Designed miniproteins, single chains, continued (5). Designs and how they scored, part 30

Each design is a single chain, and the fold is of that chain. pLDDT is the mean over its residues in the fold that is shown.

## One batch from the design tools (miniprotein)

Design m17087
Fold by ESMFold2-Fast:
Structure m17087 (fold): chain A 107 residues (1-107)
Amino acid sequence: SHLDEALDYLGQAAGHLAAAYEALRAGDYEKAARHAQKAAEYAEQAARHARAAGVEEAAEYAQKAAEYAEKAAEAARAGDGEKALEHLEKAAEYLGRALAALQEAQA
């Protein structure tokens, strides 16, 4: 179902955000940017499937997560670890809100 696909894509986005955090802490900005970019792509897929499932709130939060993950990738490529971390934190916050909205829709 679109709801199951949205949950799967959110899980993939979360995995890549975690990898981006670890890479950033290690000072590997290229790897952090790559994982943040993947998180954005998966969060965008989650937003499309959430919207198709009729869960607009989850789609909006997943889209915000994608936007912040993209900003994190840009900051990491620029060598700005502080901004990259700030944007990763916002992306994680919005991914969590998207997940909560999808879980409520399953009930």
Scores: mean pLDDT 91

Design m17088
Fold by ESMFold2-Fast:
Structure m17088 (fold): chain A 60 residues (1-60)
Amino acid sequence: SAAAEAARAAAGAAAGAAALDGVGKQMTHNSTEEATRRGADREAAARAAERAGVLQASLQ
């Protein structure tokens, strides 16, 4: 059934993600951590810009 196929796919994806989480720490620190840090920096900058925009609108 489609529901059973979706459940199997979700379980497989979760197990794969958990396995990669453990391995990722040992194998690709430079590339993975650099990419994660850059992503976090972009997210933080986007949130700061949104907050600044809201504050500017509130002051008017």
Scores: mean pLDDT 66

Design m17089
Fold by ESMFold2-Fast:
Structure m17089 (fold): chain A 64 residues (1-64)
Amino acid sequence: SSELEELEKELKEAEERLEELRRKAEEAAAAGREEEKLRYEIEIGVLEIHISVLKHAIEKLKKE
């Protein structure tokens, strides 16, 4: 269904965004930019919750 395809696309995009944010947090940490690092870590936490919700929704739809 189109709904399943849209959720799977959103999950892929969210996982790619998570990887990018993790790299940015590591770069900020290496540069001694503690406040910037903490902001990225907060964004990572929010995105991890979103990914969990997306995974649950996909699982539910696959069960019909």
Scores: mean pLDDT 87

Design m17090
Fold by ESMFold2-Fast:
Structure m17090 (fold): chain A 59 residues (1-59)
Amino acid sequence: APAGEDLSAEEQAAIARVEGLRRRGLSQAEIAERMGISPATVSRYAAQLDAIRAAERAG
């Protein structure tokens, strides 16, 4: 099953923010600080983003 289905609006916004911050060269720790979330949560969102990108490149 593809990642990205049934995500809450908050999760979708968080994943989009992780994408934008990574484009700016921020580390996971810096993203966690900027978003006010734990590094574990950033890791989860980063993994979700990576899965979406992998699916896009595979399709």
Scores: mean pLDDT 75

Design m17091
Fold by ESMFold2-Fast:
Structure m17091 (fold): chain A 98 residues (1-98)
Amino acid sequence: SAEELKKLLEEGVRLLVKGMLLTTDEELIERAFELLRRALELAVEKGIIDELTAEIYEGMVLIAIGVGKVAAPPNTEEGLEQLERAIKLFEELIEKLS
């Protein structure tokens, strides 16, 4: 359902922000990615987005996570910009489900 998808996206974004910006907790980041990936798969299954759009969103999250990890310590300007872009894409998807 749209409500289930919205909850997965909101929780995934919440955990991604917590993992990347507040705690640098790899377990939280992995759980966030799993929730967001499951949400994208459900969005494709329900016809809300196409497979290419889902791949782009997944890629943006992976780039944000990768830049954050490689930039060690976390919180370089570039890493933050990539994370903000990825979060904004999911926030826009959540708004479409509202």
Scores: mean pLDDT 72

Design m17092
Fold by ESMFold2-Fast:
Structure m17092 (fold): chain A 56 residues (1-56)
Amino acid sequence: SAADEAGRGHLEVAGRQDELNPAARAYLYQGQAALAAGDFEAAAAYFRQALAAHAA
């Protein structure tokens, strides 16, 4: 589900937070805000973008 994907993405990005570049960190914060709002689909998308920005 989107909630499961958002939760998994959050844990994966947060586990790397000491290594995140500024763009990836910005997406992490946006994903956390989306989680707080209950928007799991947006949260999952932001966490995917955070991982992609971190990998670039």
Scores: mean pLDDT 82

Design m17093
Fold by ESMFold2-Fast:
Structure m17093 (fold): chain A 96 residues (1-96)
Amino acid sequence: MELLEEFLEKTGLPYGALFRLERPEGEPRSRFIARAIGRQLLLQEEFPSEEVKVELREESETTLLLLVAAKTKEALEKAVRLAEELGFELEAELER
């Protein structure tokens, strides 16, 4: 929650979501990070940067967090659906 609150403050956008991505057993860390970055870029390309902003953060060697901020509730809902389709697990949502 604190990371998401800070991200919304940093971006100036009112709607946010936090996602988790877990590294499968046997996947090299470099491959895990590379595919997570690729998926984050695919998500960001679907939206103008003024409407949706995304940031990827490392929580541990086996877990990455995706932060999403959106200008509207509708844009957040679309971004959440795409993030889930890309394999990110929704952990929290926040409105400020």
Scores: mean pLDDT 86

Design m17094
Fold by ESMFold2-Fast:
Structure m17094 (fold): chain A 60 residues (1-60)
Amino acid sequence: TPERERRLREARERAEKTLEQFKKSIDNAVKMGLITKEQADELLKINEAILEREVARELA
């Protein structure tokens, strides 16, 4: 249990850093007019869901 919790925490930290970099990229794309705010929100939801699934896989 403690070791599993630590692995989950580490995986979440990695996912969080990846998501932060993605958010910066998406925010920049919106500011440059390459995508809309609505498209950016959808991409962030998809990426967050993918990272959550990857974190869950670390426990499998």
Scores: mean pLDDT 80

Design m17095
Fold by ESMFold2-Fast:
Structure m17095 (fold): chain A 74 residues (1-74)
Amino acid sequence: MSLKEVAEELAKEAEERGLTDVADAYRQVSENPEDGRTVLAAAMVLLAAAFESEDEEVRQWLIEGAKRLLEASK
């Protein structure tokens, strides 16, 4: 999958989970997939959200999402 497609899927999942900041970060990557700064900014938002999360499943989902995003950006 392209970085844009991965980011679009993850943005939708984040919206369904009510994670607005995370969804916004993924949408920025989808709109600017060639800008590595948006990918890094999104990864930082995801890690911050993971540290703030009290739900272990949500935390793991955020960490795995960040890994997938960074791998797709290579």
Scores: mean pLDDT 81

Design m17096
Fold by ESMFold2-Fast:
Structure m17096 (fold): chain A 99 residues (1-99)
Amino acid sequence: SVEEKAQELLDIGQKALDSAKKNTEKAKQLYNDPSKVDEAEQYARNAKAAYDAVQSILNKAKELGASEEVIQQLEKLTEDAKKYYEEARKYVEDARSKA
């Protein structure tokens, strides 16, 4: 059913959000080390990929005609993933400014 497929998309979206958070925390750990800028940048790229994945999942759920409740949950996951990606980018920018 549409709702069974929508629940699968929620599960994948949650895993993508968890990936965005983990990669952002790793970028944060490196923000004080200018020698680690390339490594921090890779974590920020991973966080962006996770954010892009959640956006793609939200669009697929809308195309499938998922319930408003599922769409709202995916919109929240998308907002949170974007926040983590933006935080990861700021940590990279701070590390670059100290290099």
Scores: mean pLDDT 87

Design m17097
Fold by ESMFold2-Fast:
Structure m17097 (fold): chain A 63 residues (1-63)
Amino acid sequence: LSPAQQRHLAEQAANPPSPELQEVQRYIAEKLREIGDALDEALRGLRSGEISREEADEIIAKA
């Protein structure tokens, strides 16, 4: 590991995120996952021709 990488890892280990920040990070990660899943579903339907572009946009908007 480079000295810069070692320093960065040490700083992260020394300063764990607060409980409030951990909740926010978990919430964001969950929302990003839901959006990703909706996007994949919309793209799959659009590629197969089973849904229109408007329907794909609606699926993404509901995520």
Scores: mean pLDDT 73

Design m17098
Fold by ESMFold2-Fast:
Structure m17098 (fold): chain A 64 residues (1-64)
Amino acid sequence: MVEEARKLIEEGKLEEAVKIAAELVEQGKYEEAIEIAEEVLKADPNNVKAQIILLVAKEQLEAQ
C-alpha cells in the first residue's frame, strides 16, 4: 500500500494517495499512514485531508 501511494503521489494523484492513508488509519497502521500523509504534504503543504490524517494518526499512535 505505501509503494502504491508513492506512485500516486509521483503521478500527482494526491487525492488517491490520501485515500490509501485513510484506509491505513482504519486498519490501525498509523506509522504507514503518517509516512504517506507526510509525503503528500511535501508535494502539497496545503492538502487539508493529508493534514487531518497526519494529526489523527499521530494522536492514535500517542494513545497506544
Scores: mean pLDDT 82

Design m17099
Fold by ESMFold2-Fast:
Structure m17099 (fold): chain A 87 residues (1-87)
Amino acid sequence: IEELIERAKETLRIIADMLESLGLKEEAKRILEMREAIRTPEEALEALDKAIELLKELKKKYPENKEGFDQAIKELEKLREELEEAM
C-alpha cells in the first residue's frame, strides 16, 4: 500500500508538470497541494478524487487538450481502484 501511495504522489507530480506545460500554472499548483496532503491511504484516495474532478472540469474549459486530460483521468482512476482494493 505504501508503494501505491508513492505511485499516486508521482502520478500527481507528472500531471502537475503536464498542466504547467499547458500554461495552467494555478491548476498545477492545486495538484501539487493535493500531493503534499497525502500521508495515509485515505488521504491518497481523497487527493485522487479531487484531482480527477479538477481534470474533468479542465476538459470542459479546454477541449483542445481533451486527449491529455482523458489519459491523466484514466491513470488516476486506475490508481484509485488499485488503492481501494488494497485497503
Scores: mean pLDDT 83

Design m17100
Fold by ESMFold2-Fast:
Formats: sequence, C-alpha cells, structure tokens
Structure m17100 (fold): chain A 72 residues (1-72)
Amino acid sequence: SLFLDTLRRVLERRGVPQEEIDRILAEVEKASVDDPVFLEATRLIADELKEEFGRDSRETQAAHRAQAAALA
C-alpha cells in the first residue's frame, strides 16, 4: 500500500535497521486505526511530508530570508 511504502521510506531515511522496519510495518499492518502504533506511523508520514513541502517552498524560504535581512 502507498501508506506502508511511505512509512518504509521514512524509516529507511532515518537509519532504522531493516529488521526493525519489517517488524514495525507488520505491527502497523495489523493495528486498528485507534492503535498508538498506527497513530505514530501516521504522524511520521505527516512529518516527512511537511519536510518535503518545506524543501519545495523555495519562494517562501527566500521571502523569509529577505524579511530577516530587513530586520537586521
């Protein structure tokens, strides 16, 4: 699934060992939507997407730098 594939990529990027990634994914796949494991997985994916959106928002970053320079 796209959800589990994204979670795998997030954990690999963070340097989690493959054995631990496989264990976590198995737990998430079996978890209900109310399970803390599933909620934590959702949070990790959301955090990764925020990081990606931050990198893609170069115009916003440039505007923030310009404002910081004006305040100096």
Scores: mean pLDDT 70

Design m17101
Fold by ESMFold2-Fast:
Structure m17101 (fold): chain A 98 residues (1-98)
Amino acid sequence: MEEGRRRAEEAARAAAEGARLAAEGSAAGDAARAAGGAIAATGAGVEAALLAKRGIGAEAAREGAREGAEEARRAAEEYGSPGGEAAARGAEGAAEAA
Protein backbone atom coordinates (compact mmCIF):
# COMPACT_ATOMS: atom_id res chain seq x y z
CA MET A 1 0.00 0.00 0.00
CA GLU A 2 2.80 2.50 0.74
CA GLU A 3 4.42 1.71 -2.62
CA GLY A 4 1.09 2.50 -4.28
CA ARG A 5 0.81 5.75 -2.35
CA ARG A 6 4.24 6.79 -3.55
CA ARG A 7 3.23 5.91 -7.11
CA ALA A 8 0.06 7.98 -6.76
CA GLU A 9 2.12 10.99 -5.65
CA GLU A 10 4.57 10.49 -8.52
CA ALA A 11 1.70 10.11 -11.00
CA ALA A 12 0.11 13.33 -9.72
CA ARG A 13 3.40 15.21 -10.14
CA ALA A 14 3.89 13.70 -13.61
CA ALA A 15 0.40 14.89 -14.59
CA ALA A 16 1.24 18.45 -13.54
CA GLU A 17 4.58 18.33 -15.37
CA GLY A 18 2.95 16.95 -18.51
CA ALA A 19 0.38 19.75 -18.41
CA ARG A 20 3.14 22.34 -18.11
CA LEU A 21 4.96 20.83 -21.09
CA ALA A 22 1.72 20.99 -23.07
CA ALA A 23 1.33 24.68 -22.21
CA GLU A 24 4.96 25.44 -23.11
CA GLY A 25 4.70 23.56 -26.39
CA SER A 26 1.50 25.40 -27.24
CA ALA A 27 3.11 28.77 -26.51
CA ALA A 28 6.13 27.86 -28.66
CA GLY A 29 3.90 26.74 -31.54
CA ASP A 30 5.24 23.19 -31.23
CA ALA A 31 2.22 21.02 -32.00
CA ALA A 32 3.95 17.71 -31.20
CA ARG A 33 5.19 18.94 -27.82
CA ALA A 34 1.82 20.47 -26.92
CA ALA A 35 -0.06 17.29 -27.83
CA GLY A 36 2.56 15.05 -26.22
CA GLY A 37 2.44 16.99 -22.97
CA ALA A 38 -1.36 16.89 -22.89
CA ILE A 39 -1.39 13.14 -23.53
CA ALA A 40 1.25 12.55 -20.84
CA ALA A 41 -0.76 14.66 -18.38
CA THR A 42 -3.90 12.66 -19.17
CA GLY A 43 -2.17 9.30 -18.72
CA ALA A 44 -0.57 10.29 -15.42
CA GLY A 45 -3.83 11.84 -14.25
CA VAL A 46 -5.77 8.66 -14.99
CA GLU A 47 -3.21 6.56 -13.12
CA ALA A 48 -3.38 8.91 -10.13
CA ALA A 49 -7.20 8.86 -10.16
CA LEU A 50 -7.33 5.05 -10.28
CA LEU A 51 -4.92 4.79 -7.34
CA ALA A 52 -6.98 7.38 -5.45
CA LYS A 53 -10.13 5.31 -6.02
CA ARG A 54 -8.32 2.43 -4.28
CA GLY A 55 -7.66 4.76 -1.33
CA ILE A 56 -3.97 5.08 -2.10
CA GLY A 57 -2.65 8.64 -1.95
CA ALA A 58 -6.12 9.95 -2.70
CA GLU A 59 -5.52 13.62 -1.85
CA ALA A 60 -2.25 13.94 -3.77
CA ALA A 61 -3.70 12.06 -6.75
CA ARG A 62 -6.83 14.23 -6.89
CA GLU A 63 -4.82 17.45 -6.69
CA GLY A 64 -2.43 16.35 -9.43
CA ALA A 65 -5.21 15.07 -11.70
CA ARG A 66 -7.19 18.30 -11.34
CA GLU A 67 -4.17 20.53 -11.99
CA GLY A 68 -3.09 18.37 -14.92
CA ALA A 69 -6.58 18.49 -16.43
CA GLU A 70 -6.73 22.29 -16.26
CA GLU A 71 -3.30 22.78 -17.86
CA ALA A 72 -3.87 20.14 -20.55
CA ARG A 73 -7.23 21.67 -21.46
CA ARG A 74 -5.72 25.16 -21.65
CA ALA A 75 -2.93 23.94 -23.95
CA ALA A 76 -5.35 22.00 -26.17
CA GLU A 77 -7.71 24.98 -26.52
CA GLU A 78 -4.81 27.31 -27.29
CA TYR A 79 -3.43 25.04 -30.00
CA GLY A 80 -6.80 23.81 -31.29
CA SER A 81 -5.71 20.28 -32.12
CA PRO A 82 -8.22 17.39 -32.08
CA GLY A 83 -5.67 15.10 -30.41
CA GLY A 84 -4.86 17.68 -27.78
CA GLU A 85 -8.55 18.32 -27.16
CA ALA A 86 -9.18 14.59 -26.65
CA ALA A 87 -6.25 14.41 -24.22
CA ALA A 88 -7.59 17.40 -22.30
CA ARG A 89 -11.02 15.75 -22.04
CA GLY A 90 -9.34 12.61 -20.73
CA ALA A 91 -7.48 14.62 -18.11
CA GLU A 92 -10.76 16.27 -17.05
CA GLY A 93 -12.37 12.83 -16.75
CA ALA A 94 -9.49 11.64 -14.58
CA ALA A 95 -9.85 14.67 -12.29
CA GLU A 96 -13.62 14.10 -11.99
CA ALA A 97 -13.08 10.39 -11.25
CA ALA A 98 -10.56 11.17 -8.53
Scores: mean pLDDT 63

Design m17102
Fold by ESMFold2-Fast:
Structure m17102 (fold): chain A 65 residues (1-65)
Amino acid sequence: VTRLVAAEIEAIGVAIDVGLKVKTEFKDDKLIVYLEEGDEKKNEEAAKRIKEYGKSLGIEVEIVR
């Protein structure tokens, strides 16, 4: 639970930092991140940062655009 919340906070923070809208959802032990489609490079950086942080916590993260 705490690691999922940490992954969600990071996903929201990264999206705000790069200027993209985001919506998050918990499904089972997985974090679903609905990331606004915008500049391809911003989306790629955001997705990479979010997935890398989730991986460091042992959380599966699915990015949906």
Scores: mean pLDDT 80

Design m17103
Fold by ESMFold2-Fast:
Structure m17103 (fold): chain A 89 residues (1-89)
Amino acid sequence: MDGYYNTALNKTYELAMKRGGKEALQKTGEEPEGPVVLNKLLADSAKELLEQEEKEGGDQKMIEGLRLVYQDLHERYKMDKEGVERYKK
């Protein structure tokens, strides 16, 4: 399980970086919203990889790893968003 989680996480980061994740990462030091944007991009990338793997009838262990990665990244996105909203109000 752990090995597939790490593989799924690495693939998610690679896709996110191609989708502007490097620019979002740069903004994490400049804007409070930077981490929110980055974590949303990571969660969306994990979901896309999960849907692609399911469509191809892929490895069930990889599908499970991608589901766990998506859940973790989506929760981080929600927490970061709530944190930013709390500090702005």
Scores: mean pLDDT 74

Design m17104
Fold by ESMFold2-Fast:
Structure m17104 (fold): chain A 77 residues (1-77)
Amino acid sequence: SKEEVEKLGEKATPEVIPALAKALKDKDVEVRLAAVKALGKVHQTAPAAVRLALLEALKDKDERVRKAAEEALSQLR
């Protein structure tokens, strides 16, 4: 759910990265959007893995998810 994905972003541990990457493939656009935001929050924990996941989110079918991923990636410079 969206709420579970948001909680993953609060843990800020490397173990949440695979779960957030899986959430980026969810059928629910709100879940995918929450996953992008959570990945941005945990960037400092695993910068390379987070960047790879956000690059995949740039290919999302929903424009809101793509825009959020672009904005998150711009903050990682």
Scores: mean pLDDT 80

Design m17105
Fold by ESMFold2-Fast:
Structure m17105 (fold): chain A 64 residues (1-64)
Amino acid sequence: GPVTDAEVYEALGLMYLGIGNFYEKQGKKKEAAEAYRMAADLFEKSGNTELAEQARKKAEEAEK
């Protein structure tokens, strides 16, 4: 198809970043951190190291 694996992983990463943000706003710290870690792994697979690092930091902060 016209979509690359990297584009799919980045789109999924953005989706999990949104899920993490949703749980964070609900005060669900553990669920938010888990979603942010999923986003970080997906961004790493997409080759977007900067977004992966941002998502990892969000996961760490969400667990506080």
Scores: mean pLDDT 86

Design m17106
Fold by ESMFold2-Fast:
Structure m17106 (fold): chain A 55 residues (1-55)
Amino acid sequence: SAEEELRALAREMFESTDPEERARLEAQMRAHAEAHLSDAEALRILHDVMTELAA
């Protein structure tokens, strides 16, 4: 699903230690969210991923 794909991209970005790779993943994540999800849905998913990783 689009939600699962965004979650996977967000986790990969947050786990990456390479600044260039992070920038590429951020761009892919934004493009995927814009193409497949509403702004509200994308923000909810990103907030959930950030909360899970911070715990």
Scores: mean pLDDT 79

Design m17107
Fold by ESMFold2-Fast:
Structure m17107 (fold): chain A 72 residues (1-72)
Amino acid sequence: MDAEIRELLAQAAAAVRAGDLERARALAEEVGEKLGDVETVLRELEAFALSTHASEEERERWGAELEAELAA
């Protein structure tokens, strides 16, 4: 069971690398359903979110700066 859960998390990580956040979230949801332990899922998702959020935050910051410059 743990090996299958690790496999799903690995697939979720691959989806994040590909920029497919929707698939990554769907895979994480399946892990949560199999584990039945929301605390473990949340902790692992937090680690993924922090890594992904850094890249997404940079992209959002670039977009916000560009929009502000165009508005000026």
Scores: mean pLDDT 59

Design m17108
Fold by ESMFold2-Fast:
Structure m17108 (fold): chain A 70 residues (1-70)
Amino acid sequence: SSLRQELLRLIGEILRLIGELLDLELKIKEAKEKGDEETIKKLEEEKKELEKELERKKEELRKLDEKLKE
């Protein structure tokens, strides 16, 4: 497998993580509408972890893209 194939695979993973974040945003909105402070706190914590994973994957993508351009 080439660096290009790895880059495309990482893009796919990033898109899936974005989808998961969007789902969490909807759940947070619903919890806020219900005034469920405990659920909001739990979902915000899950969002924080997913955002960390997304940032890590974006960094991996950036490094691979840089190698492909060199």
Scores: mean pLDDT 84

Design m17109
Fold by ESMFold2-Fast:
Structure m17109 (fold): chain A 70 residues (1-70)
Amino acid sequence: MSAEEKENLRRALETALELLEQGDVDGALTILRLAVKEYPEVPELAEAAALLERGDVEGARRVLRELLEK
């Protein structure tokens, strides 16, 4: 993954977390679904999207925060 791709992914993760803090689960899901297509090598994106589809907002936030700490 290039430095540009890493920066774009970081921005997507930060935006998804911000939307979850605001209670916009649908908006966060839209961003994560696009990120899954763009970065198929990051399995945690698909995991976070699946957690949100199940209504596990806290689990999704945890996965996204762990990705930002890498």
Scores: mean pLDDT 82

Design m17110
Fold by ESMFold2-Fast:
Structure m17110 (fold): chain A 64 residues (1-64)
Amino acid sequence: MVGDKYKATAVIPSSGPGELSFREGDVLEVLEEVGPTWYKVKNLKTGEEGIINLGAVKPYLEKL
């Protein structure tokens, strides 16, 4: 999981404080596991870091 990269297949806006928003074609790198489904990630296109609920957004991510 840490070091994994995912390509976004949809636009997902931030739904809460500290959550990362992303657009189609963005590449997210997993930096840290912060909970059972929550991960700190970096958007490699924007350089922004934030958390995502990987279990909830998984349908919109393609593992690279």
Scores: mean pLDDT 78

Design m17111
Fold by ESMFold2-Fast:
Structure m17111 (fold): chain A 55 residues (1-55)
Amino acid sequence: SEHQKRLDELLEEASKESLELIEKNKDNKDPEVAKRVTAESLRLIGDALDEALAA
């Protein structure tokens, strides 16, 4: 379906952005930074889901 195709595309983009955030912060030993990176990654995925559903 159109929604499945759009979801796959948006999730792939969100996954790439999330991995880049993790990579940028991989050497940081501060658990608070890890928490923020996780929250931002989830936000990116949430935005992708919202956009896919809006189509």
Scores: mean pLDDT 77

Design m17112
Fold by ESMFold2-Fast:
Structure m17112 (fold): chain A 65 residues (1-65)
Amino acid sequence: SEAAEKAKALVEENAKRYLEAAKKAGFKGVKVEVKVEGDNVITTVTIDGKTGTSTSSAADVLAGQ
């Protein structure tokens, strides 16, 4: 969906800024993965072996920005 692709792009830009801030703070092994699954955007963040996953609807992401 076009909405999901736009939401993914916005989340990837936010992830890029987050990675830059984390690197400046000296965190190791920082990774962010963003993928689209139907109308949802799934973000997986890994820091120093700890992984967290967040799922947001594309509509919610776009409405929030």
Scores: mean pLDDT 78

Design m17113
Fold by ESMFold2-Fast:
Structure m17113 (fold): chain A 63 residues (1-63)
Amino acid sequence: GKIVTATALEDYTAKSADELSLKKGEVLTVEILDDSDPKWWKVKDLDTGKEGWVPTLYLDISE
């Protein structure tokens, strides 16, 4: 998938085991695994190796 840099704009607490939590100001290097929904992307965090869904509204994505 595409590799992008994403900055968390807000704290987000995962509501299920298939979601990732975010901390405001966190910079993530992620591989996009599923971007079919514009509001939720499945990503792999390349620093931690964790995979999960993240809300795109909480991310500033640089491509």
Scores: mean pLDDT 82

Design m17114
Fold by ESMFold2-Fast:
Structure m17114 (fold): chain A 100 residues (1-100)
Amino acid sequence: GTEDARRALELAEEALRLAREAKTDEQAIRAGRLAARAGGLASRSAEDPNGDKELALRAGELAVEAGLEAVRKAKSVEAVNAGIAGALSGIGAVISAELG
């Protein structure tokens, strides 16, 4: 629904902020995981007939940016994996919003 898209956007914006401010691996992991959650919610809205595809697309794009920023800040394999998961989740949301 539309609420999932709004929540996804809020989480994606917070994930990007956390990723940009990250100074530790724990902070990068948190940002990547939050980006993954944002992408998941955005995908749900994009696939829902009562969802908001425009907000889902924007949330997905921000989740990709947050995930990639988390990878750039990462110093461990766990933090890299969290950032990649965030970026891939965001890509899934973008694809669902543009093709659905």
Scores: mean pLDDT 89

Design m17115
Fold by ESMFold2-Fast:
Structure m17115 (fold): chain A 75 residues (1-75)
Amino acid sequence: MDLLEEGKKAFEEGNYEKAKELYEEAIKQMREEGAPLELLAIGYENLSRVYEKLGNFEEAKKYREEAEALRKKAA
């Protein structure tokens, strides 16, 4: 079904590399389709959590800040 849901399942199973790929593809597809900013923010938040699990704290912070910026635009 939804790439975001598939990414969540991979994350819950501990497959962080697969979750990363699924969330990156979901974000790409959402941007190409003009998805709502709130949905994009959810994608970036999930990607941030994946990077934290992989130990990439700088990238985790970057995507967390992207999600925050998108939420401010949506509000």
Scores: mean pLDDT 83

Design m17116
Fold by ESMFold2-Fast:
Structure m17116 (fold): chain A 80 residues (1-80)
Amino acid sequence: DRKFKTSELAEKIEARINSLEDGEVDETGLSVGTLELALETVKNLKREEISEQELVDMLMREAGLSRETARKLVDYLANS
């Protein structure tokens, strides 16, 4: 179970948002709005580290993402 630094997660999500134009979605269906919800969730954790499983569960619970969407985002962040 891989651990992530929350600051690094926030930076990666912000970089992803900044790479997209208004109204654009990536090929996995992640819109700017979805990424902004994920970023807000990560920023509101106020924790230094989070596990991969905890991150998926928090994105589902707090940001309202499906498990599939949360997993795709986490896999992207893990492999960036």
Scores: mean pLDDT 74

Design m17117
Fold by ESMFold2-Fast:
Structure m17117 (fold): chain A 62 residues (1-62)
Amino acid sequence: SEEDEFADFLREVSRILEEADAAGDPQGGLARVRELLEKRKATASPELQARLDAFYAQLVAR
């Protein structure tokens, strides 16, 4: 389901950012999140793509 796909995305993003913070590389973490976003959007519905884009926009606006 879209909810399950979004939940999996959030879990993987959290892991990427935790690993990047531990390594002192927050910019590299954001780059990996961007790569994951593009990969997930390639097979996602338009509705899920919009949710992924909205999440990423919120993440980088901080």
Scores: mean pLDDT 85

Design m17118
Fold by ESMFold2-Fast:
Structure m17118 (fold): chain A 71 residues (1-71)
Amino acid sequence: AEELIRQAENAEKAGKQAEAEKRYVEAAHYYGIASDLYAQAAELTGDEELRKKAEELKKKAEEMRRISQEL
């Protein structure tokens, strides 16, 4: 689970950087990856904090996708 958490943290950092650069499509992608990885780590460890982190990042990904929508 430690490697999943590390990968999730790296994806979260990439998402934050993309958001700061207004690259909302990339930000949504990275926040989505981070959410999935934290959720997997939470399933393996039973850690409620990791579950909460996954949910927060899922909402962030949705927000970024909404901002990037050109339809």
Scores: mean pLDDT 83

Design m17120
Fold by ESMFold2-Fast:
Structure m17120 (fold): chain A 57 residues (1-57)
Amino acid sequence: MVEEIIERAKKALEEGDVLTAEIELGVLQLYSAVLKDDSYEEEIKELEKKIEEAKEK
């Protein structure tokens, strides 16, 4: 499930849909908090940075 959300966020970023990417990131952060699983922490941070960079364009 978490992997699918990450893939959707990356796909949205590739297509320039920053709003959708932000929504998927929000969902991903909620799942990470509920599961208390840090295995995706770095991937989430990387996506957050890429979305922030896209918003600057």
Scores: mean pLDDT 76

Design m17121
Fold by ESMFold2-Fast:
Structure m17121 (fold): chain A 52 residues (1-52)
Amino acid sequence: MTIYWFDSKEEGLKYQGPTVIHRRFFGVSSEEELEKILNDPRAVSSPALYKK
């Protein structure tokens, strides 16, 4: 699975790439939060993440 990582929410929202990444746009503060996102049964697209 490809993970799109951004330094901030604003940087992620400026990304004009595939619309599908923005459906899974999450702020993460720890690897435990990342694991929850990756284990989401709805996670059928590449998630876009940003640093909280």
Scores: mean pLDDT 60

Design m17122
Fold by ESMFold2-Fast:
Structure m17122 (fold): chain A 67 residues (1-67)
Amino acid sequence: EVRELLEKALELAREGRAEEAIEQLSKASKLVTDPEVQEAIEKAGVALATGDFELAIKYLEKALELL
């Protein structure tokens, strides 16, 4: 569930689709209780909102590794 949402967000980020990627991260953040995973999701969201897709992808990959 969380993994599927983060994998979808990663795919959308790779396509430059920031708004849709942020929507997936919003859904994932409601299901996550691990503070390290939550921090990675929040940092990915900020990067997407500022157009830094490379940084967003890095944090999304980190969040997936921490799951």
Scores: mean pLDDT 85

Design m17123
Fold by ESMFold2-Fast:
Structure m17123 (fold): chain A 82 residues (1-82)
Amino acid sequence: DDEAEAAKARRGADITEKDGEEALKTLKSAEDLKLGADRLDGLASGFRDLGRKSSPVVGEALNYAADVLEKQAKKLREAAEK
């Protein structure tokens, strides 16, 4: 069910955004922040690749999830440089 898969991807992205904001408050090592950012960018690339091979509804949700992951990765990198 494409709508169920899309809803799952969006929910996962929302949870990841919340976890990313909590990580920003708890991770104090620049190395840990950079590793977190690299992992989120890797997941985002995977979601974009899967989105290109999926139905339009699932692809849109996966691209939304990738956008959220990339945004959180950027925040973690900016925190690491501070």
Scores: mean pLDDT 76

Design m17124
Fold by ESMFold2-Fast:
Structure m17124 (fold): chain A 92 residues (1-92)
Amino acid sequence: NAKDYYNKGIELFEKGEYEKAVQYFKEAIKLDPNLAEAYLNLGKVYYKLGRYEEAVEAFRKAIEIDPNLQEAKTLLKEVLEKLGREEEAQRV
């Protein structure tokens, strides 16, 4: 199920297997498109990979699904600041 792919994604992320973690989080999202935690962690992996635009997209989707996901807002602001998108960062 979606949670099994998500849990494997977390395990791979913790081991530094970033490309594999992306694949497992994407499979979790395919099975459950409303799994905000999968988008949050997909964003974290993209951030570790330096894929900042993809991280922004993933964090925004996590917030869209779960507006109370404070960690996604904090990380979105952080990655927008890294991209020099200061005005967008202030609106998070």
Scores: mean pLDDT 89

